# Ledger of designs, part 107: designed miniproteins, single chains, continued (2)

Each design is a single chain, and the fold is of that chain. pLDDT is the mean over its residues in the fold that is shown.

## One batch from the design tools (miniprotein)

Design m7947
Fold by ESMFold2-Fast:
Structure m7947 (fold): chain A 60 residues (1-60)
Amino acid sequence: SMAEEALKKAEKVLKEFGREDEIPKLRELYEKLKKEGASEEEIAKAIENFALRVYLETAS
């Protein structure tokens, strides 16, 4: 699914820049949104925003 693909890409990106510590939080966000009935597009967007936030915080 689109959301599962976004999750896999985000996990890979977090590993690539050394932020594997954030993966449990990313997975928790994914499961929470899925349980709340969010759309595939909404889940993918939230995951992408999470990864971007972590990237920007790490680059600081």
Scores: mean pLDDT 83

Design m7948
Fold by ESMFold2-Fast:
Formats: C-alpha cells, sequence, structure tokens
Structure m7948 (fold): chain A 67 residues (1-67)
C-alpha cells in the first residue's frame, strides 16, 4: 500500500511536470483513464504489466525532454 501510494505520487508528479492530462498519459501508456486515475490515487495495486506500461510512457517523456 505504501509502495502503491509512492507509485501514484511519482506518476502524478511526472505527468504534471510534462503538462499532460490523465487522458493523455493513459493514451501514451496504452491503459484506460480509469487505471491512471486509480493508480495516481493509490487505490489499486496495478499488475506488473500495467505498471511497466505506465513507467515506460514516463521514460519516453523523459527521453523526449532530454533532446
Amino acid sequence: SMEDRELGRRVREARRKYGLSQRQLAALAGVSVATISAVERGEIEPSAETREKILAAIRRLEEAAAL
């Protein structure tokens, strides 16, 4: 639960840093808006696959910003 809250905070902070809506991050990650919303609130423990999709989308944003 603590790790889920930390993941949710990190996802929200990264999304806001790059000026994205929850819908835009969901589209980039290939997950539903409801999934992003629940993860950011720490309300769910996402599957390893879902977690990796979200983190991969954030990494792509970080790589694009470094160019």
Scores: mean pLDDT 83

Design m7949
Fold by ESMFold2-Fast:
Structure m7949 (fold): chain A 87 residues (1-87)
Amino acid sequence: SLEEELEKIRAEIEKLLDELKVPEEVKKQIMETVEELIKKFLEGKLTEEDIRKVRDEMLAKFKDDPKASLVVQLATHGFLELLKKVK
């Protein structure tokens, strides 16, 4: 189901943040953004433009953190690919 695919994406993102030892305050901010994207996706309101905007905002916020930037790029790519499959 879509809910199971989104839960898998969330779990993979959290695992990657933990494996890369991203600081808890940064992890919390990224996970809060992931939860907002999941909520919008389940409501049928998430667009490709929304995902790109969130990616660009998070990359600007974490521009000096290469590990956080990598996770943001992988996470937003995962959401974009899933959105294309359910159209």
Scores: mean pLDDT 86

Design m7950
Fold by ESMFold2-Fast:
Structure m7950 (fold): chain A 74 residues (1-74)
Amino acid sequence: MELTRALEREIREAPEEERPEVLLRAAEEMARLLREKVEEHREEFTEEELKELEEKLRRELEEVRRLAEELRRR
């Protein structure tokens, strides 16, 4: 939730013309940070749980990329 708040803040402060790019960049950086944090606690999770988390992060990134493309086309 803290990372989504940072993403929202960065989008909010960006000029409207740049918001799709800021959204995409922030989402990619958020996913990278979440992945690093999960890897740091890797032994606390099963391999299946780690794969599911990676899958969810990848899927959320795809959704954000789709949203950014939609905003860019408008």
Scores: mean pLDDT 71

Design m7951
Fold by ESMFold2-Fast:
Structure m7951 (fold): chain A 60 residues (1-60)
Amino acid sequence: MYTFTLEFDSEAKAERAAAWLREKFPEVKVELKGTTLTLTTDLSVEKAIGVALRAIGEAL
């Protein structure tokens, strides 16, 4: 199990990333607090990083 944090420059971007993650990767636990997303997953570190990078891209 891995937990990592993504920081966004606006709450709107964080909400878009959270919504996209919940839709595309329902197995990943997503916790949203303001501009911060905390992701908890049983995936490998490399796969978790890939998911995080895609979420950032969708929020742009």
Scores: mean pLDDT 75

Design m7952
Fold by ESMFold2-Fast:
Structure m7952 (fold): chain A 69 residues (1-69)
Amino acid sequence: LSEEEKQELKKVLESLLEAIENGDVAAALKGARDIAELYGLEEAKEVIELLRQGDLEKAKELVKKLLEK
Protein backbone atom coordinates (compact mmCIF):
# COMPACT_ATOMS: atom_id res chain seq x y z
CA LEU A 1 0.00 0.00 0.00
CA SER A 2 1.16 3.54 -0.75
CA GLU A 3 1.36 6.10 2.07
CA GLU A 4 -1.75 7.78 0.60
CA GLU A 5 -3.64 4.46 0.66
CA LYS A 6 -2.51 3.84 4.26
CA GLN A 7 -3.90 7.24 5.35
CA GLU A 8 -7.23 6.55 3.60
CA LEU A 9 -7.35 3.08 5.17
CA LYS A 10 -6.73 4.57 8.63
CA LYS A 11 -9.60 7.06 8.17
CA VAL A 12 -11.97 4.29 7.05
CA LEU A 13 -10.89 2.12 10.01
CA GLU A 14 -11.50 5.04 12.42
CA SER A 15 -14.97 5.61 10.90
CA LEU A 16 -15.67 1.87 11.15
CA LEU A 17 -14.67 1.89 14.84
CA GLU A 18 -16.99 4.86 15.51
CA ALA A 19 -19.88 3.11 13.73
CA ILE A 20 -19.37 -0.03 15.85
CA GLU A 21 -19.19 2.05 19.06
CA ASN A 22 -22.47 3.79 18.07
CA GLY A 23 -24.16 0.47 17.20
CA ASP A 24 -24.60 1.59 13.58
CA VAL A 25 -24.22 -1.86 12.04
CA ALA A 26 -25.20 -0.67 8.53
CA ALA A 27 -22.43 1.98 8.47
CA ALA A 28 -19.97 -0.51 9.99
CA LEU A 29 -20.78 -3.15 7.35
CA LYS A 30 -20.29 -0.58 4.57
CA GLY A 31 -16.91 0.47 5.99
CA ALA A 32 -15.73 -3.13 6.42
CA ARG A 33 -16.82 -4.03 2.86
CA ASP A 34 -15.02 -0.98 1.45
CA ILE A 35 -11.83 -2.01 3.28
CA ALA A 36 -12.11 -5.63 2.09
CA GLU A 37 -12.72 -4.61 -1.55
CA LEU A 38 -10.29 -1.67 -1.87
CA TYR A 39 -7.41 -2.87 0.34
CA GLY A 40 -7.83 -6.66 0.25
CA LEU A 41 -7.53 -7.06 4.02
CA GLU A 42 -8.61 -10.53 5.22
CA GLU A 43 -9.29 -9.09 8.69
CA ALA A 44 -11.94 -6.81 7.15
CA LYS A 45 -13.83 -9.94 6.01
CA GLU A 46 -13.67 -11.23 9.60
CA VAL A 47 -15.10 -7.89 10.80
CA ILE A 48 -18.01 -8.33 8.33
CA GLU A 49 -18.70 -11.83 9.71
CA LEU A 50 -18.54 -10.62 13.33
CA LEU A 51 -20.92 -7.72 12.55
CA ARG A 52 -23.37 -10.12 10.88
CA GLN A 53 -23.24 -12.32 13.99
CA GLY A 54 -23.86 -9.28 16.23
CA ASP A 55 -20.49 -9.68 17.96
CA LEU A 56 -19.70 -5.98 18.19
CA GLU A 57 -17.08 -6.44 20.95
CA LYS A 58 -14.89 -8.78 18.84
CA ALA A 59 -15.42 -6.62 15.74
CA LYS A 60 -14.24 -3.58 17.74
CA GLU A 61 -11.13 -5.44 19.00
CA LEU A 62 -10.20 -6.52 15.47
CA VAL A 63 -10.59 -2.96 14.09
CA LYS A 64 -8.36 -1.64 16.92
CA LYS A 65 -5.69 -4.22 15.98
CA LEU A 66 -5.89 -3.09 12.33
CA LEU A 67 -5.40 0.54 13.41
CA GLU A 68 -2.14 -0.47 15.17
CA LYS A 69 -0.67 -1.77 11.88
Scores: mean pLDDT 79

Design m7953
Fold by ESMFold2-Fast:
Formats: C-alpha cells, structure tokens, sequence
Structure m7953 (fold): chain A 75 residues (1-75)
C-alpha cells in the first residue's frame, strides 16, 4: 500500500510525492516563507502552514490514504 501526497505549489504546479518527499518540500516552502516574513503575522502564517501540511502528510502515512495539499490555501 502506497500513501501518496498531491502537493499543489504556490506557482500552481502539481507534484505527486511520497510522504517523505512532501515533508521535504513543505520544509523548503517554510524556509522561504520565513525568509520573506516582514512581521509576526506573516511568520505565524508560515508556522501554521508547516504544522497543517505536516499533519496531513502524517495522516497519509498512518492511514495509507491519498491526500491533497494546496499550500496556497493553508497560508
């Protein structure tokens, strides 16, 4: 059984990834968002994105269900 993550990136591109690959992508997006954050609100949004996306990836890994993560909707 193969848990799959469909990741929709900020530019609208779509990637079908393993949970491990999706976690690495989300980590990269978090680093970029933190680097661009100008205030506490933007920083908290970046943290929220990281936590919500990782939670969905963990659910996919634990349940074996396919999950879709649109990073534009989580920020």
Amino acid sequence: MEPKVVLILPDGSVEELTPEEAAERIKELYREAVAKAKNLEELLRAIGLLLRALGLILDAELTGEKVEIDVRELG
Scores: mean pLDDT 77

Design m7954
Fold by ESMFold2-Fast:
Structure m7954 (fold): chain A 67 residues (1-67)
Amino acid sequence: SRREALEKREKELSELAKELPEGQELTPEEEELIEEYRKAAEAGDEEKVIELLEKYLKIRVEKVKKK
């Protein structure tokens, strides 16, 4: 079901997020994604929330690799 798929994806993203280092500063792109994430969460758009979270984590991973 849709809920089961979203829960599985959220768990995978949460595990990935735990591997990211603490204290990273936000880029303008990350700030924009966080704002969109808040709006999607307030609207109850679960699919959009997951999509934005995935994009945010991908940007953070790339930022760490480019150090």
Scores: mean pLDDT 67

Design m7955
Fold by ESMFold2-Fast:
Structure m7955 (fold): chain A 91 residues (1-91)
Amino acid sequence: MFAESAAISEAAAAEDAAAALAARTPIEITAQEFVALAYVVEGADAAAARLARALVDNPHADDEALRIARTIARNVGDEAVAARAEEALAA
């Protein structure tokens, strides 16, 4: 089939890495680690958006983690996730 194979493999690897981090210890997921993971798959906007959403949904996310999630969401054009991060920061 089309060249979707390479993109699917890279997205799947990013999702597997994010799931492995979450499974080990959600509390130890830092904003810097999430940003590093999101940018390891440069050009995979969908994977970056999913990582930002997971960070915003993490009840242990601090203000720094929320700021990083907002920045990623704005960069990939996910306005809904960016708005959620701003609401959490304002609370």
Scores: mean pLDDT 62

Design m7956
Fold by ESMFold2-Fast:
Structure m7956 (fold): chain A 55 residues (1-55)
Amino acid sequence: ATPEQLEILKYTRKLVDAIDAGNEEEADKILEEMIKKFPEHKESFERLYAELRAR
């Protein structure tokens, strides 16, 4: 795995944990930071976020 892939995995785990805790404010901040760091993956991150919230 590349350093970028490892960083994205760490953020994804934090995002899942925040959503599972019901902390929407923290989840939104994590999503914003992910998009800011990896703007090329914005659409993928937004889709993931929508799917996680639909659980």
Scores: mean pLDDT 82

Design m7957
Fold by ESMFold2-Fast:
Structure m7957 (fold): chain A 83 residues (1-83)
Amino acid sequence: MKTEEQLIAEAKETLKLDPNNAEALSILGGAELWQGNLKKAEELFLKALKVDPNNIEAKLNLALLYTLQGEPQKAEEVLHLGA
């Protein structure tokens, strides 16, 4: 929990200096996903993938998010990005 809070805090600070940092966007997206804020998580992961289409963490977490929403076809589409 504390380690995750530190990573989230650092990601927020990184985004203040570089709003297009794909790693920081993916970290914040993951935090929103695990808090159940699915719409916010989706927006953050999509922004991360626009910056870095090969960000594996963002792809996997976005695919998981769509699966949790009952949208397996969208999950499959995300996993084929950059193929």
Scores: mean pLDDT 79

Design m7958
Fold by ESMFold2-Fast:
Structure m7958 (fold): chain A 75 residues (1-75)
Amino acid sequence: MSKEELDLRAIGHVLRGIGALLDGNKEEAAQHFLEAGRLYAETGDLELARKYFDKAIEANPSMKEEIEAERERLL
């Protein structure tokens, strides 16, 4: 998968995460932001990866330990 394809997929997850937040679905929002963070980490955009890991924790704090483990592994 090319960097451009990964960046596009990350943007898609960001938009879906925002939509889920507007609908009040915090669990779905956190999953989308987590996937966006993973994709940005894979493309080497570490600043965006950190941003979306943080947004995933904000959306669903119960996932904090899981997301922090991913952050430590990838960043």
Scores: mean pLDDT 83

Design m7959
Fold by ESMFold2-Fast:
Structure m7959 (fold): chain A 86 residues (1-86)
Amino acid sequence: MTVTLVFENLSEEQKEKLLEYAEELRKRGYDVEVKEEGDKLTITIKNLSVEEEIGYILRAIGLELDGAEVTIEREGDHTTIHIKFP
C-alpha cells in the first residue's frame, strides 16, 4: 500500500513537526518522499501494510474532529489523504 498525505494551510510549527516525522520514518526504514510548496506539504509513504494505512486514515479523522477539512481518495493500492488545517 502507498499513502500520500497532502497537508495545506500549515503553520510554521506544524510544518517543522511534519518534516521531523518524515525524517524519523526514513530513519526507521520507510520509503518516504517529501514535497514542500510554501504552506503545503506532501508526504508519500510506500510499502505500508493495510493496517498501517488504516492507522493513517484514523489519525486523519482525528484531525477532522479537531476542525481540519479532510478528504480521502482511494485508487487501487494508493490512498491519498488531503488535510487542510483551519
Scores: mean pLDDT 84

Design m7960
Fold by ESMFold2-Fast:
Structure m7960 (fold): chain A 85 residues (1-85)
Amino acid sequence: AKLSAQIALLNDIIAADPNNAAAYSNLGSAYANLGDYANAIANYNKAIAIDPNNATAYNNLGNAYAALGDTVNANTNLSKAAAIA
């Protein structure tokens, strides 16, 4: 499947470069597309830990929380994304 192949590739990229914030953000998006919001959130948080000014990662993290019905964390992260962008 496309998403499984993307996850495998992103894991290989991260294994080669553990500080690749973009790879973690993309891995989070791949998990979100599978409906796996727990793994999506974990990977977006890793991207933000590497690059705290990653507006896209904050926006995607907020959307993942919104998908889970967590409106407080959704609003916090979407506001942070808007402030950076």
Scores: mean pLDDT 85

Design m7961
Fold by ESMFold2-Fast:
Structure m7961 (fold): chain A 67 residues (1-67)
Amino acid sequence: SRAEEYTELGKELFEQGKLEEALKKYEEAIVLDPNNAEAWENAGKVLEAMGKYEQAKIMYEKAKELK
């Protein structure tokens, strides 16, 4: 699906250290499929890498609810 493609693109961007671009791709994946726990969890990892720990926690909690 397009949501899965955005999730994959986000992972590649995160591996390249392109944190803001990675976050945008995960946010687009979440808009297309709000029940995609992987996209929420990976958005949390990007936010944590950006030093946005409170926002990361919210994403992780949402991912946990969906598992």
Scores: mean pLDDT 87

Design m7962
Fold by ESMFold2-Fast:
Structure m7962 (fold): chain A 65 residues (1-65)
Amino acid sequence: SLQAELDALLAQLERLTTTDPVDGTPHESYRLPSRELALRIGLLQARLNGDEETVAEYEAWLKEL
């Protein structure tokens, strides 16, 4: 279900934000995966809410990646 997918992505995002602030310097290799993950979370939230306009916006942003 969309809710289960959203819950899984939110758990993944939480893991990324709680594992490593190594040395106060952002690690660039985590930057792009975190951005893609955030966009996928937003897309699923919009789909779950039935917000077709926001869905289209997130789909366009994901195509740019």
Scores: mean pLDDT 68

Design m7964
Fold by ESMFold2-Fast:
Structure m7964 (fold): chain A 80 residues (1-80)
Amino acid sequence: SKAEELLKKGDEAMKEGKYREAARIYTDAGHEALNQGDLETAARAFRKAAEAYRKLNESPADRQWGDAFERAAEALEAGD
């Protein structure tokens, strides 16, 4: 799917240390998965976005975005 293709691109950006780019791509993947009703892929994508923001860690805003995406993934996994 398009979401899975975006996840692969995000994974590549993470391997290259491009954490802000990875966070953006993973966020796009999560939204694409949500548009398709794929809650499992959306949760995976948002957890990866949270990890990317956590590794970026350039400002308090990056930590807040990481926490927000982690909570979004938890809500999706809980069926909320």
Scores: mean pLDDT 85

Design m7965
Fold by ESMFold2-Fast:
Parts: C-alpha cells; sequence; structure tokens
Structure m7965 (fold): chain A 82 residues (1-82)
C-alpha cells in the first residue's frame, strides 16, 4: 500500500519547508527583505505539497497543521514585500 511512501514524502516536503523558513528568517535578520520573502514563499509551496500528501495518506490532522504553516509563511512573505 502507498501510505508508507506518502508518509516519507510528507516528511521530506515538510523538512524542505522548514529549511526554507529558516533561510527566510536569516535573510530577514540581514534586512534582505526581498530574498527573505522569496524563501518564505518557497516554504509555503512545500508546506502545501506536504499537506496534500498527508491528506492523500488519510492524515487530515497533519494536513490541517501543514496548511496553517503554509498560510503563516505566505503572510510573512506578503508583509516583507510591502
Amino acid sequence: MTKDPLKKEVLEEEVKASLYTMAGEIYKKQKDYKKAAEYYRKAAEYYLRAAELAEKGGDLDTARILRKNAELAREEAEKLEK
């Protein structure tokens, strides 16, 4: 069954999202707001991919959390692009 492969894929996409979030925070501290916004947008993309994979695997609670994380990353990017 594909549930175990999907769980691994969810974790891989979530790890990528976390790495992009950290990169965004680093650039934000350096006052490179344009680059920070780019990395936060990438983080949001990976959180959404992880959420969709979690949903396909039947983990609706994880999918909900990941979608919320994607929303927060997008909000940070929008705030930095003002």
Scores: mean pLDDT 83

Design m7966
Fold by ESMFold2-Fast:
Structure m7966 (fold): chain A 60 residues (1-60)
Amino acid sequence: SIDEIEEKFAKLHKQAGEIYKQALAALKAGDKKKAAELMEKFNQINEQAVAVLREYLALK
């Protein structure tokens, strides 16, 4: 169960990181609309990652 939680968290973290990089690239290119859309996706995935971490921390 813990290995599955770690894999899920790692996948979400990697996915968030890739989207964040794309958002920064869009900002550098001056595409503020695309950057805002990507940051919204980043926030959604990060919320999922935080939920997984909360579940992990609740294991006693």
Scores: mean pLDDT 82

Design m7967
Fold by ESMFold2-Fast:
Order: structure tokens, then C-alpha cells, then sequence
Structure m7967 (fold): chain A 71 residues (1-71)
């Protein structure tokens, strides 16, 4: 379930498990790139990374978000 993976990714990011959060968010976007809740949660993971000084970890996620939104 893409939404469940996206929700788990946000939880992992809040726990400071940034690499795991990014991988799970990427998987959620790959499964359901058009789901607005999945897109919102993936964006939230990126925002958490930015606020914690690790925006470079969000680069693969940002690329997938751009591709999904450009469709």
C-alpha cells in the first residue's frame, strides 16, 4: 500500500531515520505517483530533511516528486 509506506516514511523521518524514510517514500511514489496524499507525505519527508540540515538526502525524492507533478 503506497499510502501506508508514505505514512511510515514520515514517521521514520521524525525519528531521525532519514535514509530509511527517503527509500520508503521513493517506493510509495513509485507505486502510486498520482495519489495526492502520497505526494503530500513525500513532500513532508523532504521538508523534515531540510529542517534537520540534510536536504541532499532528499534529492532522489525531489526528482520523483517533480516527475509526478509534471505528469
Amino acid sequence: DALEKAEKAVELAKEGRFEEAVELAKEALRLDPQNPEVLAKAGEVGAILGRNGKPSLAVPLARLLQEARAA
Scores: mean pLDDT 78

Design m7968
Fold by ESMFold2-Fast:
Structure m7968 (fold): chain A 71 residues (1-71)
Amino acid sequence: SENAKLIEKGNEAYKNKDWDTVLELAEKIAEGLLEKARENPDEVDVKEVEEKLKEELEKVKKLVEEKKKKL
């Protein structure tokens, strides 16, 4: 799946301490998950998915900022 490939690229970027790529890939994964939720609105609460993805992306942004600060 596309998301699995993005996760693999994210893990490689994390291993290489490429924090900008980690954040970029996290954003792409979140967009893919939101798109899938919007295509299946009868199966999931799209608004809840959107809010949770925004919260998780903010956590990733803070993690990336802290990692860059400690390098």
Scores: mean pLDDT 78

Design m7969
Fold by ESMFold2-Fast:
Structure m7969 (fold): chain A 58 residues (1-58)
Amino acid sequence: KLEEIEKEIEELAEKAENSESTVENAKELSELSTEIVKKELMVKKKLSEEEIEELLKK
């Protein structure tokens, strides 16, 4: 599960790096950044997906 999360972080990072810095892409980049942070918190703090979703909902 952690290995799969690390792959997802890598894919999200690649998408963010390849995105143009335009107004339309700003929202997509912020959403990608949020997902990357969420996945990194799951790996580094070993939190479950449910725990991360609880934090984001607050």
Scores: mean pLDDT 66

Design m7970
Fold by ESMFold2-Fast:
Structure m7970 (fold): chain A 60 residues (1-60)
Amino acid sequence: SRAELLKRYGEALEETINLGIQLAKAYRDPNTSQEEIDKLLQQMLEASRKVRELREEIAK
């Protein structure tokens, strides 16, 4: 349903924001490995893609 799509869209937006906060904290922490940063960057790219896909589904 459209209501379920809108709920998923809101959840995907929140996840993207949370990943952004985690990435910012990782960059400020000198103990964070490059591998951990790369993983967070990849997760953020995937979250951004999901947001776009959900927005396109809502627009159909």
Scores: mean pLDDT 85

Design m7971
Fold by ESMFold2-Fast:
Structure m7971 (fold): chain A 92 residues (1-92)
Amino acid sequence: NAMAEAQRAQSVADLKELYRSKLKEEIERLNKEEPTPDQLLAFALIAGLAASMGELTPEEREIVRQAVEQALPHLSPWERALAQDVLRFLES
């Protein structure tokens, strides 16, 4: 079981690094170009997953919050519900 636990820990670490890397890429993208509402929603979903794993800094949480708030007026009702869930999760 020690070997299985080591492999599980490595897989979790790899996933955290992947989400962290993706978040960094999307934050840089948001800073350099004008995002579309669908790009903002996709970013919010990725950030929500990263936040669930404890990977967001306070600065990253604020960037996500602002991006989601900018997207809200342009989203469909279902997309807005998802975005609001991400915002509530970031408040945790």
Scores: mean pLDDT 68

Design m7972
Fold by ESMFold2-Fast:
Structure m7972 (fold): chain A 46 residues (1-46)
Amino acid sequence: LEELAKRLVEEKKTKGKEGDTISYIRNVLSPEDREEVYKIAEEIEK
């Protein structure tokens, strides 16, 4: 999940918008795992 959060932040920083990682999070991960990834991503962005 931390690796997915890092990829999410990296894609957001590089592409300036949602990429493949965000689609995977929304469509494939459980709600619990999705919340965890978003929390880790917020901490990385701070």
Scores: mean pLDDT 72

Design m7973
Fold by ESMFold2-Fast:
Structure m7973 (fold): chain A 109 residues (1-109)
Amino acid sequence: SFLEKVKEFLEKIKKALQQYAERARALGHDEVAALLQEMIDILDEAISNPNDVEKLKEAVEKLEQIRDRLRELAAKSTDPALQDFLRSVIDLVDTAIELLKKAIEELEK
């Protein structure tokens, strides 16, 4: 089903974010690693409750708040490598938000 495909893509994004979280920890970017772990936990709850529209909406709101924080960290950074890292993470979060929004639309039909 469409919702099963959304779940599969969200699981792939979660795995990618786990790799970024490990890299952030290894580089000493502790605040970034914590935000990545929070996003992983949010996605895990959404994946576990794929038919709960209210939980999916909550996941979107929480991910948008974390995305805004990551954008703020990128804008304040003087490290081009960290800026590139954060841009890659933000792209994954934007994809997850759009997939969750599509799942909500399908469930509300």
Scores: mean pLDDT 89

Design m7974
Fold by ESMFold2-Fast:
Structure m7974 (fold): chain A 66 residues (1-66)
Amino acid sequence: MRYRVTLTGDVATQTGIVLRLIGEPHVEVEPVGPDEYLVTFRGSREEEEATVEALRADPAVRVERV
């Protein structure tokens, strides 16, 4: 599935989140704005749901399915 991820907070927080996403197997990350990324999951639904839930739990992150 494909998601729009918008990051708030400081540079260290944003960098940590981006590095975690890039480190995930079968995840593609495309920057589309200064604080906005398109994230495509090509792995299992379970891995996708776990990652998306973790992102949504962070108050500095907004996640929208596209």
Scores: mean pLDDT 78

Design m7975
Fold by ESMFold2-Fast:
Structure m7975 (fold): chain A 75 residues (1-75)
Amino acid sequence: APSRAQLLADRYLAEGRRLFAEGRLEEALQKYESALALQPDYAEAWREAGRVLEALGRHELAARLFAQADELEAR
């Protein structure tokens, strides 16, 4: 069964996706950061946070988050 932390991380991921769809980029990033604080191996959250950072013009940081997601998915 998923832990309380995993369930909360999934909720933050869902909230982040909604905010990103609304164009609320900085708020979306905060939700993904909250998900990653609870579940650091959450590859999807790394990838989606990277997409928000690309949209914010933070290209170098976005590349680092994409690399982290790729590394987690390659395991």
Scores: mean pLDDT 87

Design m7976
Fold by ESMFold2-Fast:
Structure m7976 (fold): chain A 64 residues (1-64)
Amino acid sequence: SQAIEDELAERLAAAAQQGVDAVKATLREFAAEYGLEELAKAMIRTIEAARNPPPGDSVPSIKL
């Protein structure tokens, strides 16, 4: 599994440079290829919580 872990880490590092949507897409695709759907969902949820929205008490501008 070390090769799979290394591949995931490299793919996520590259995707992170493209933005959060790219990271989430990479996780979904990786999960589909390796049958790791539960892991991908958990990681996507963690990324969403950590990066989106930005931390702080800012009031949302668009809500319609």
Scores: mean pLDDT 67

Design m7977
Fold by ESMFold2-Fast:
Structure m7977 (fold): chain A 76 residues (1-76)
Amino acid sequence: SLIELIEQMLEELEVLEEILEELSKEELEQLLKQLEGTLKQLEEFEKQTDDEELLKKLKELKEKIKELIEKIKSLL
């Protein structure tokens, strides 16, 4: 299900957060661009759904991505 996919993405982001300090500046910049792109796609998808449970999970995923973006920016 989409909810299960979102939960898997959340777990992957937590693992990624643990290794951020091990990444090079170039890798951090590339990751930042990828996460910003993903965030934009999620914002567009959020506008297209009225499923309350899915919207809740999308908000959780967006919040985690925003948190990770700010952490990456602090390392650059």
Scores: mean pLDDT 85

Design m7978
Fold by ESMFold2-Fast:
Structure m7978 (fold): chain A 78 residues (1-78)
Amino acid sequence: MDEKTLRDEIYRALADMVYAIGKIMAKNAKTPEEKKKIYEETIDLLRRLLEQARADGVSPETIAHIEELIKELEEELK
């Protein structure tokens, strides 16, 4: 595996993990306000990860995947 492929796989795995943890924490939130805060913090983390992924030149497919995860969480806030 080359460094570019490994980096792409790491960013995808990190994004999936952040998303999954955020969803689990939100499911266990005691109030609607706590749930909203968890989703907002998870979106912020994914946006920071997306910025780093773009800077590191990861694949358009991985960029699109992270953007999709962000959109799914933004829909949960509506």
Scores: mean pLDDT 85

Design m7979
Fold by ESMFold2-Fast:
Structure m7979 (fold): chain A 60 residues (1-60)
Amino acid sequence: SKEDLEEKIKQLLEEYEKLEKELAEKVETASDEERKKLAEEYKEKLQKIEDEYEKLKLQL
């Protein structure tokens, strides 16, 4: 249903915000090498959420 799609979109936005916060916290204590690894890992995770969000938006 439309309500199920809206709830899923809300969950994705909350997950995105959580990942951004986690990245910011981890970066504060990271070395340059660790920071590069974190940037790569979180870029992939955030992109997957963005892709899912766009797919769900098209269904509304």
Scores: mean pLDDT 85

Design m7980
Fold by ESMFold2-Fast:
Structure m7980 (fold): chain A 56 residues (1-56)
Amino acid sequence: ASEEEIAEARKKHEEIVAAVEKQLAQARAAGDEDTIARLEAALKASEPLKEKLDSQ
């Protein structure tokens, strides 16, 4: 893949992670266990992509 495609994917990933982390912080403050579990699963699913982007 081109460096431009990697940079764009990285920016989109960071944007999604930031949005999920913000929602997770609010859900944790509210004690919404279902939302916390869903958001944590989403972050965990994105870890392999983040690891590939961060290691390159």
Scores: mean pLDDT 74

Design m7981
Fold by ESMFold2-Fast:
Structure m7981 (fold): chain A 116 residues (1-116)
Amino acid sequence: SARERALEVAERWLEGVLEAARAVLAEAAAGNPVDEETLEAMARQAAAAFRAGLRRTGLSEETVERITAVVEETLKEVVRLLREAAAGADPEEVAARIEELLERTLERIREILEEA
């Protein structure tokens, strides 16, 4: 179904976001933090790719926009947390907060898909 395809797209995409965030955290821990402009560009590209992926699943445009809005909010918070790590926050604590945020995002996506 379109819901099953959308959930698969969301799960794979969120895993990719977590991997990218961990890579950024590892660079920050090594003394090579990624700058804000680059993080914001990465987030915009990730959101655009996700929206395009959702459109291919057969979901209504309304449902695609609702899920994309949730994902864009999540990416803004991920960028904020990564900036805190660059400013000296504990990378392991930041990673744990990002993992929790992404898990909550997947739950919100599931709820939207169940209502659609």
Scores: mean pLDDT 88

Design m7982
Fold by ESMFold2-Fast:
Structure m7982 (fold): chain A 69 residues (1-69)
Amino acid sequence: MEELLKQAAEYTAQGNYKKAAELAKKAAEKSGLPKEEVIARLAQLAHAAGASPQDITRAAKAVMELMPD
């Protein structure tokens, strides 16, 4: 799980929000964590990877679109 979120954070920093969201969804499915917790962890890792607040917001939106439940 953590490795998938780290990869998602790197894609978030690169502006590839769709790929970041796909990896975050896989992390949620493997871990059983709720969507909100996965988004929070992604945001922390993306910030550490140098992603802007705007990049993090766009990635979070993409995750919410892929995980409506």
Scores: mean pLDDT 82

Design m7983
Fold by ESMFold2-Fast:
Order: structure tokens, then sequence, then C-alpha cells
Structure m7983 (fold): chain A 85 residues (1-85)
């Protein structure tokens, strides 16, 4: 059970890091280093929240919460990139 939760959290963190790296690079390409810094801050906050899920005992609940956090983060990152034009 704890092993399954750890795997869910680790995979979610890898996905968010990858997404954040690409979004930050795109913001820098568009000439918005401040937006890239904000993207990295959002990613760091999401990773912190994902790590807190390791204290949960229900892997299905962890999977649902991780998916929700990843989705919300993706929406925020896309919004920042769209505002950057």
Amino acid sequence: MKEEIKKIVEEAIKYVQSLGDRAAAEAERLGHPEAAAQIRAIVDDTIKKLKELENEEDPELVRQKAASLVTATAIDLVGLLLEAE
C-alpha cells in the first residue's frame, strides 16, 4: 500500500517537473523570464503538495488527488503562457 502510494506520487512529480520545464522554456523563448520564474514557483508548490500525499493511506484517494493537482497546475501553466502571447 505505502509502496503504491509512493509510486503514484513519484510519477506525478516527474510529470509535473517535465511539464513545468517545458512551460518555463517556452516562457523564456517568448521573452518572459518573469513568467518562467512564476511557472517554476507554481511547479515547486505543486510538488510540495504531491509529497504530502505520501502520508495518506488510500491509494485510490491519492491517485484522485494527484490527478486533480496535476490538472490544476497544467491549467495555471497554460494560462500564463497564453497571457505571454
Scores: mean pLDDT 84

Design m7984
Fold by ESMFold2-Fast:
Structure m7984 (fold): chain A 74 residues (1-74)
Amino acid sequence: GKLLEEAEELLRRAEEALAEGRYEEALRLAEEALKLAMEALREAEKEDILRAIGLVLRAIGLIIDAERALEARK
């Protein structure tokens, strides 16, 4: 559905930002993607549940990576 597509697009943008060293932007985008992915998971039909879970896990991983990169700069 639309929430899954929006979450996937935000995750793609977060991955690009992380790769470019834009850690604050990557964190923000990953947090937005997590919110949409969790909303999609709550509304998911049986066939979309696994996809929604995958997006949640990807978002969490990106948040952790971005936070660790930001800590390394302090």
Scores: mean pLDDT 86

